# Designs tried in a protein design run: designed miniproteins, single chains, continued (2). Part 115

Each design is a single chain, and the fold is of that chain. pLDDT is the mean over its residues in the fold that is shown.

## One batch from the design tools (miniprotein)

Design m7999
Fold by ESMFold2-Fast:
Structure m7999 (fold): chain A 82 residues (1-82)
Amino acid sequence: MLKKAAELARQAAEAAAQGDPRALELLREAAKYAGLALDEYPDESSQALLLLEQAARAFEQGDYQRAAELARQAAEILEKAA
């Protein structure tokens, strides 16, 4: 689950940097897989989930660079845990 969440978070960061509307879908899918990992990796998954939620809000507000940075940070946390 973490590896899939990390990959989706990376894709979301790239899409968000380009203002691609697919970024929101990728962020939601990354959050779904991070949520499934909460029982095994509670601290890392919780931190990543908060960053992914903040990234989605930044994207919806038109702050694409902030959204990309937050999604990238979430991906790094998930990759380190996996």
Scores: mean pLDDT 85

Design m8000
Fold by ESMFold2-Fast:
Structure m8000 (fold): chain A 64 residues (1-64)
Amino acid sequence: SLLPPEVIEAIQTLQDSQKQVDYYDKVLPSAPEEERPKILKNKEEAQKKAKEAQEFLQKLGLGE
């Protein structure tokens, strides 16, 4: 059977959030000091989304 829509959405959220974290990690070292707090906040939000999606998938036996 096909995966439930919420499972597909969780997988997409995990992938997108991981890409966001990687992006912020790349830009942080060269970012102006004034922009760093915003980038860090966005990174934390992306990490939280990734963790929530991963925990959801773990409940279904699909987590890493």
Scores: mean pLDDT 83

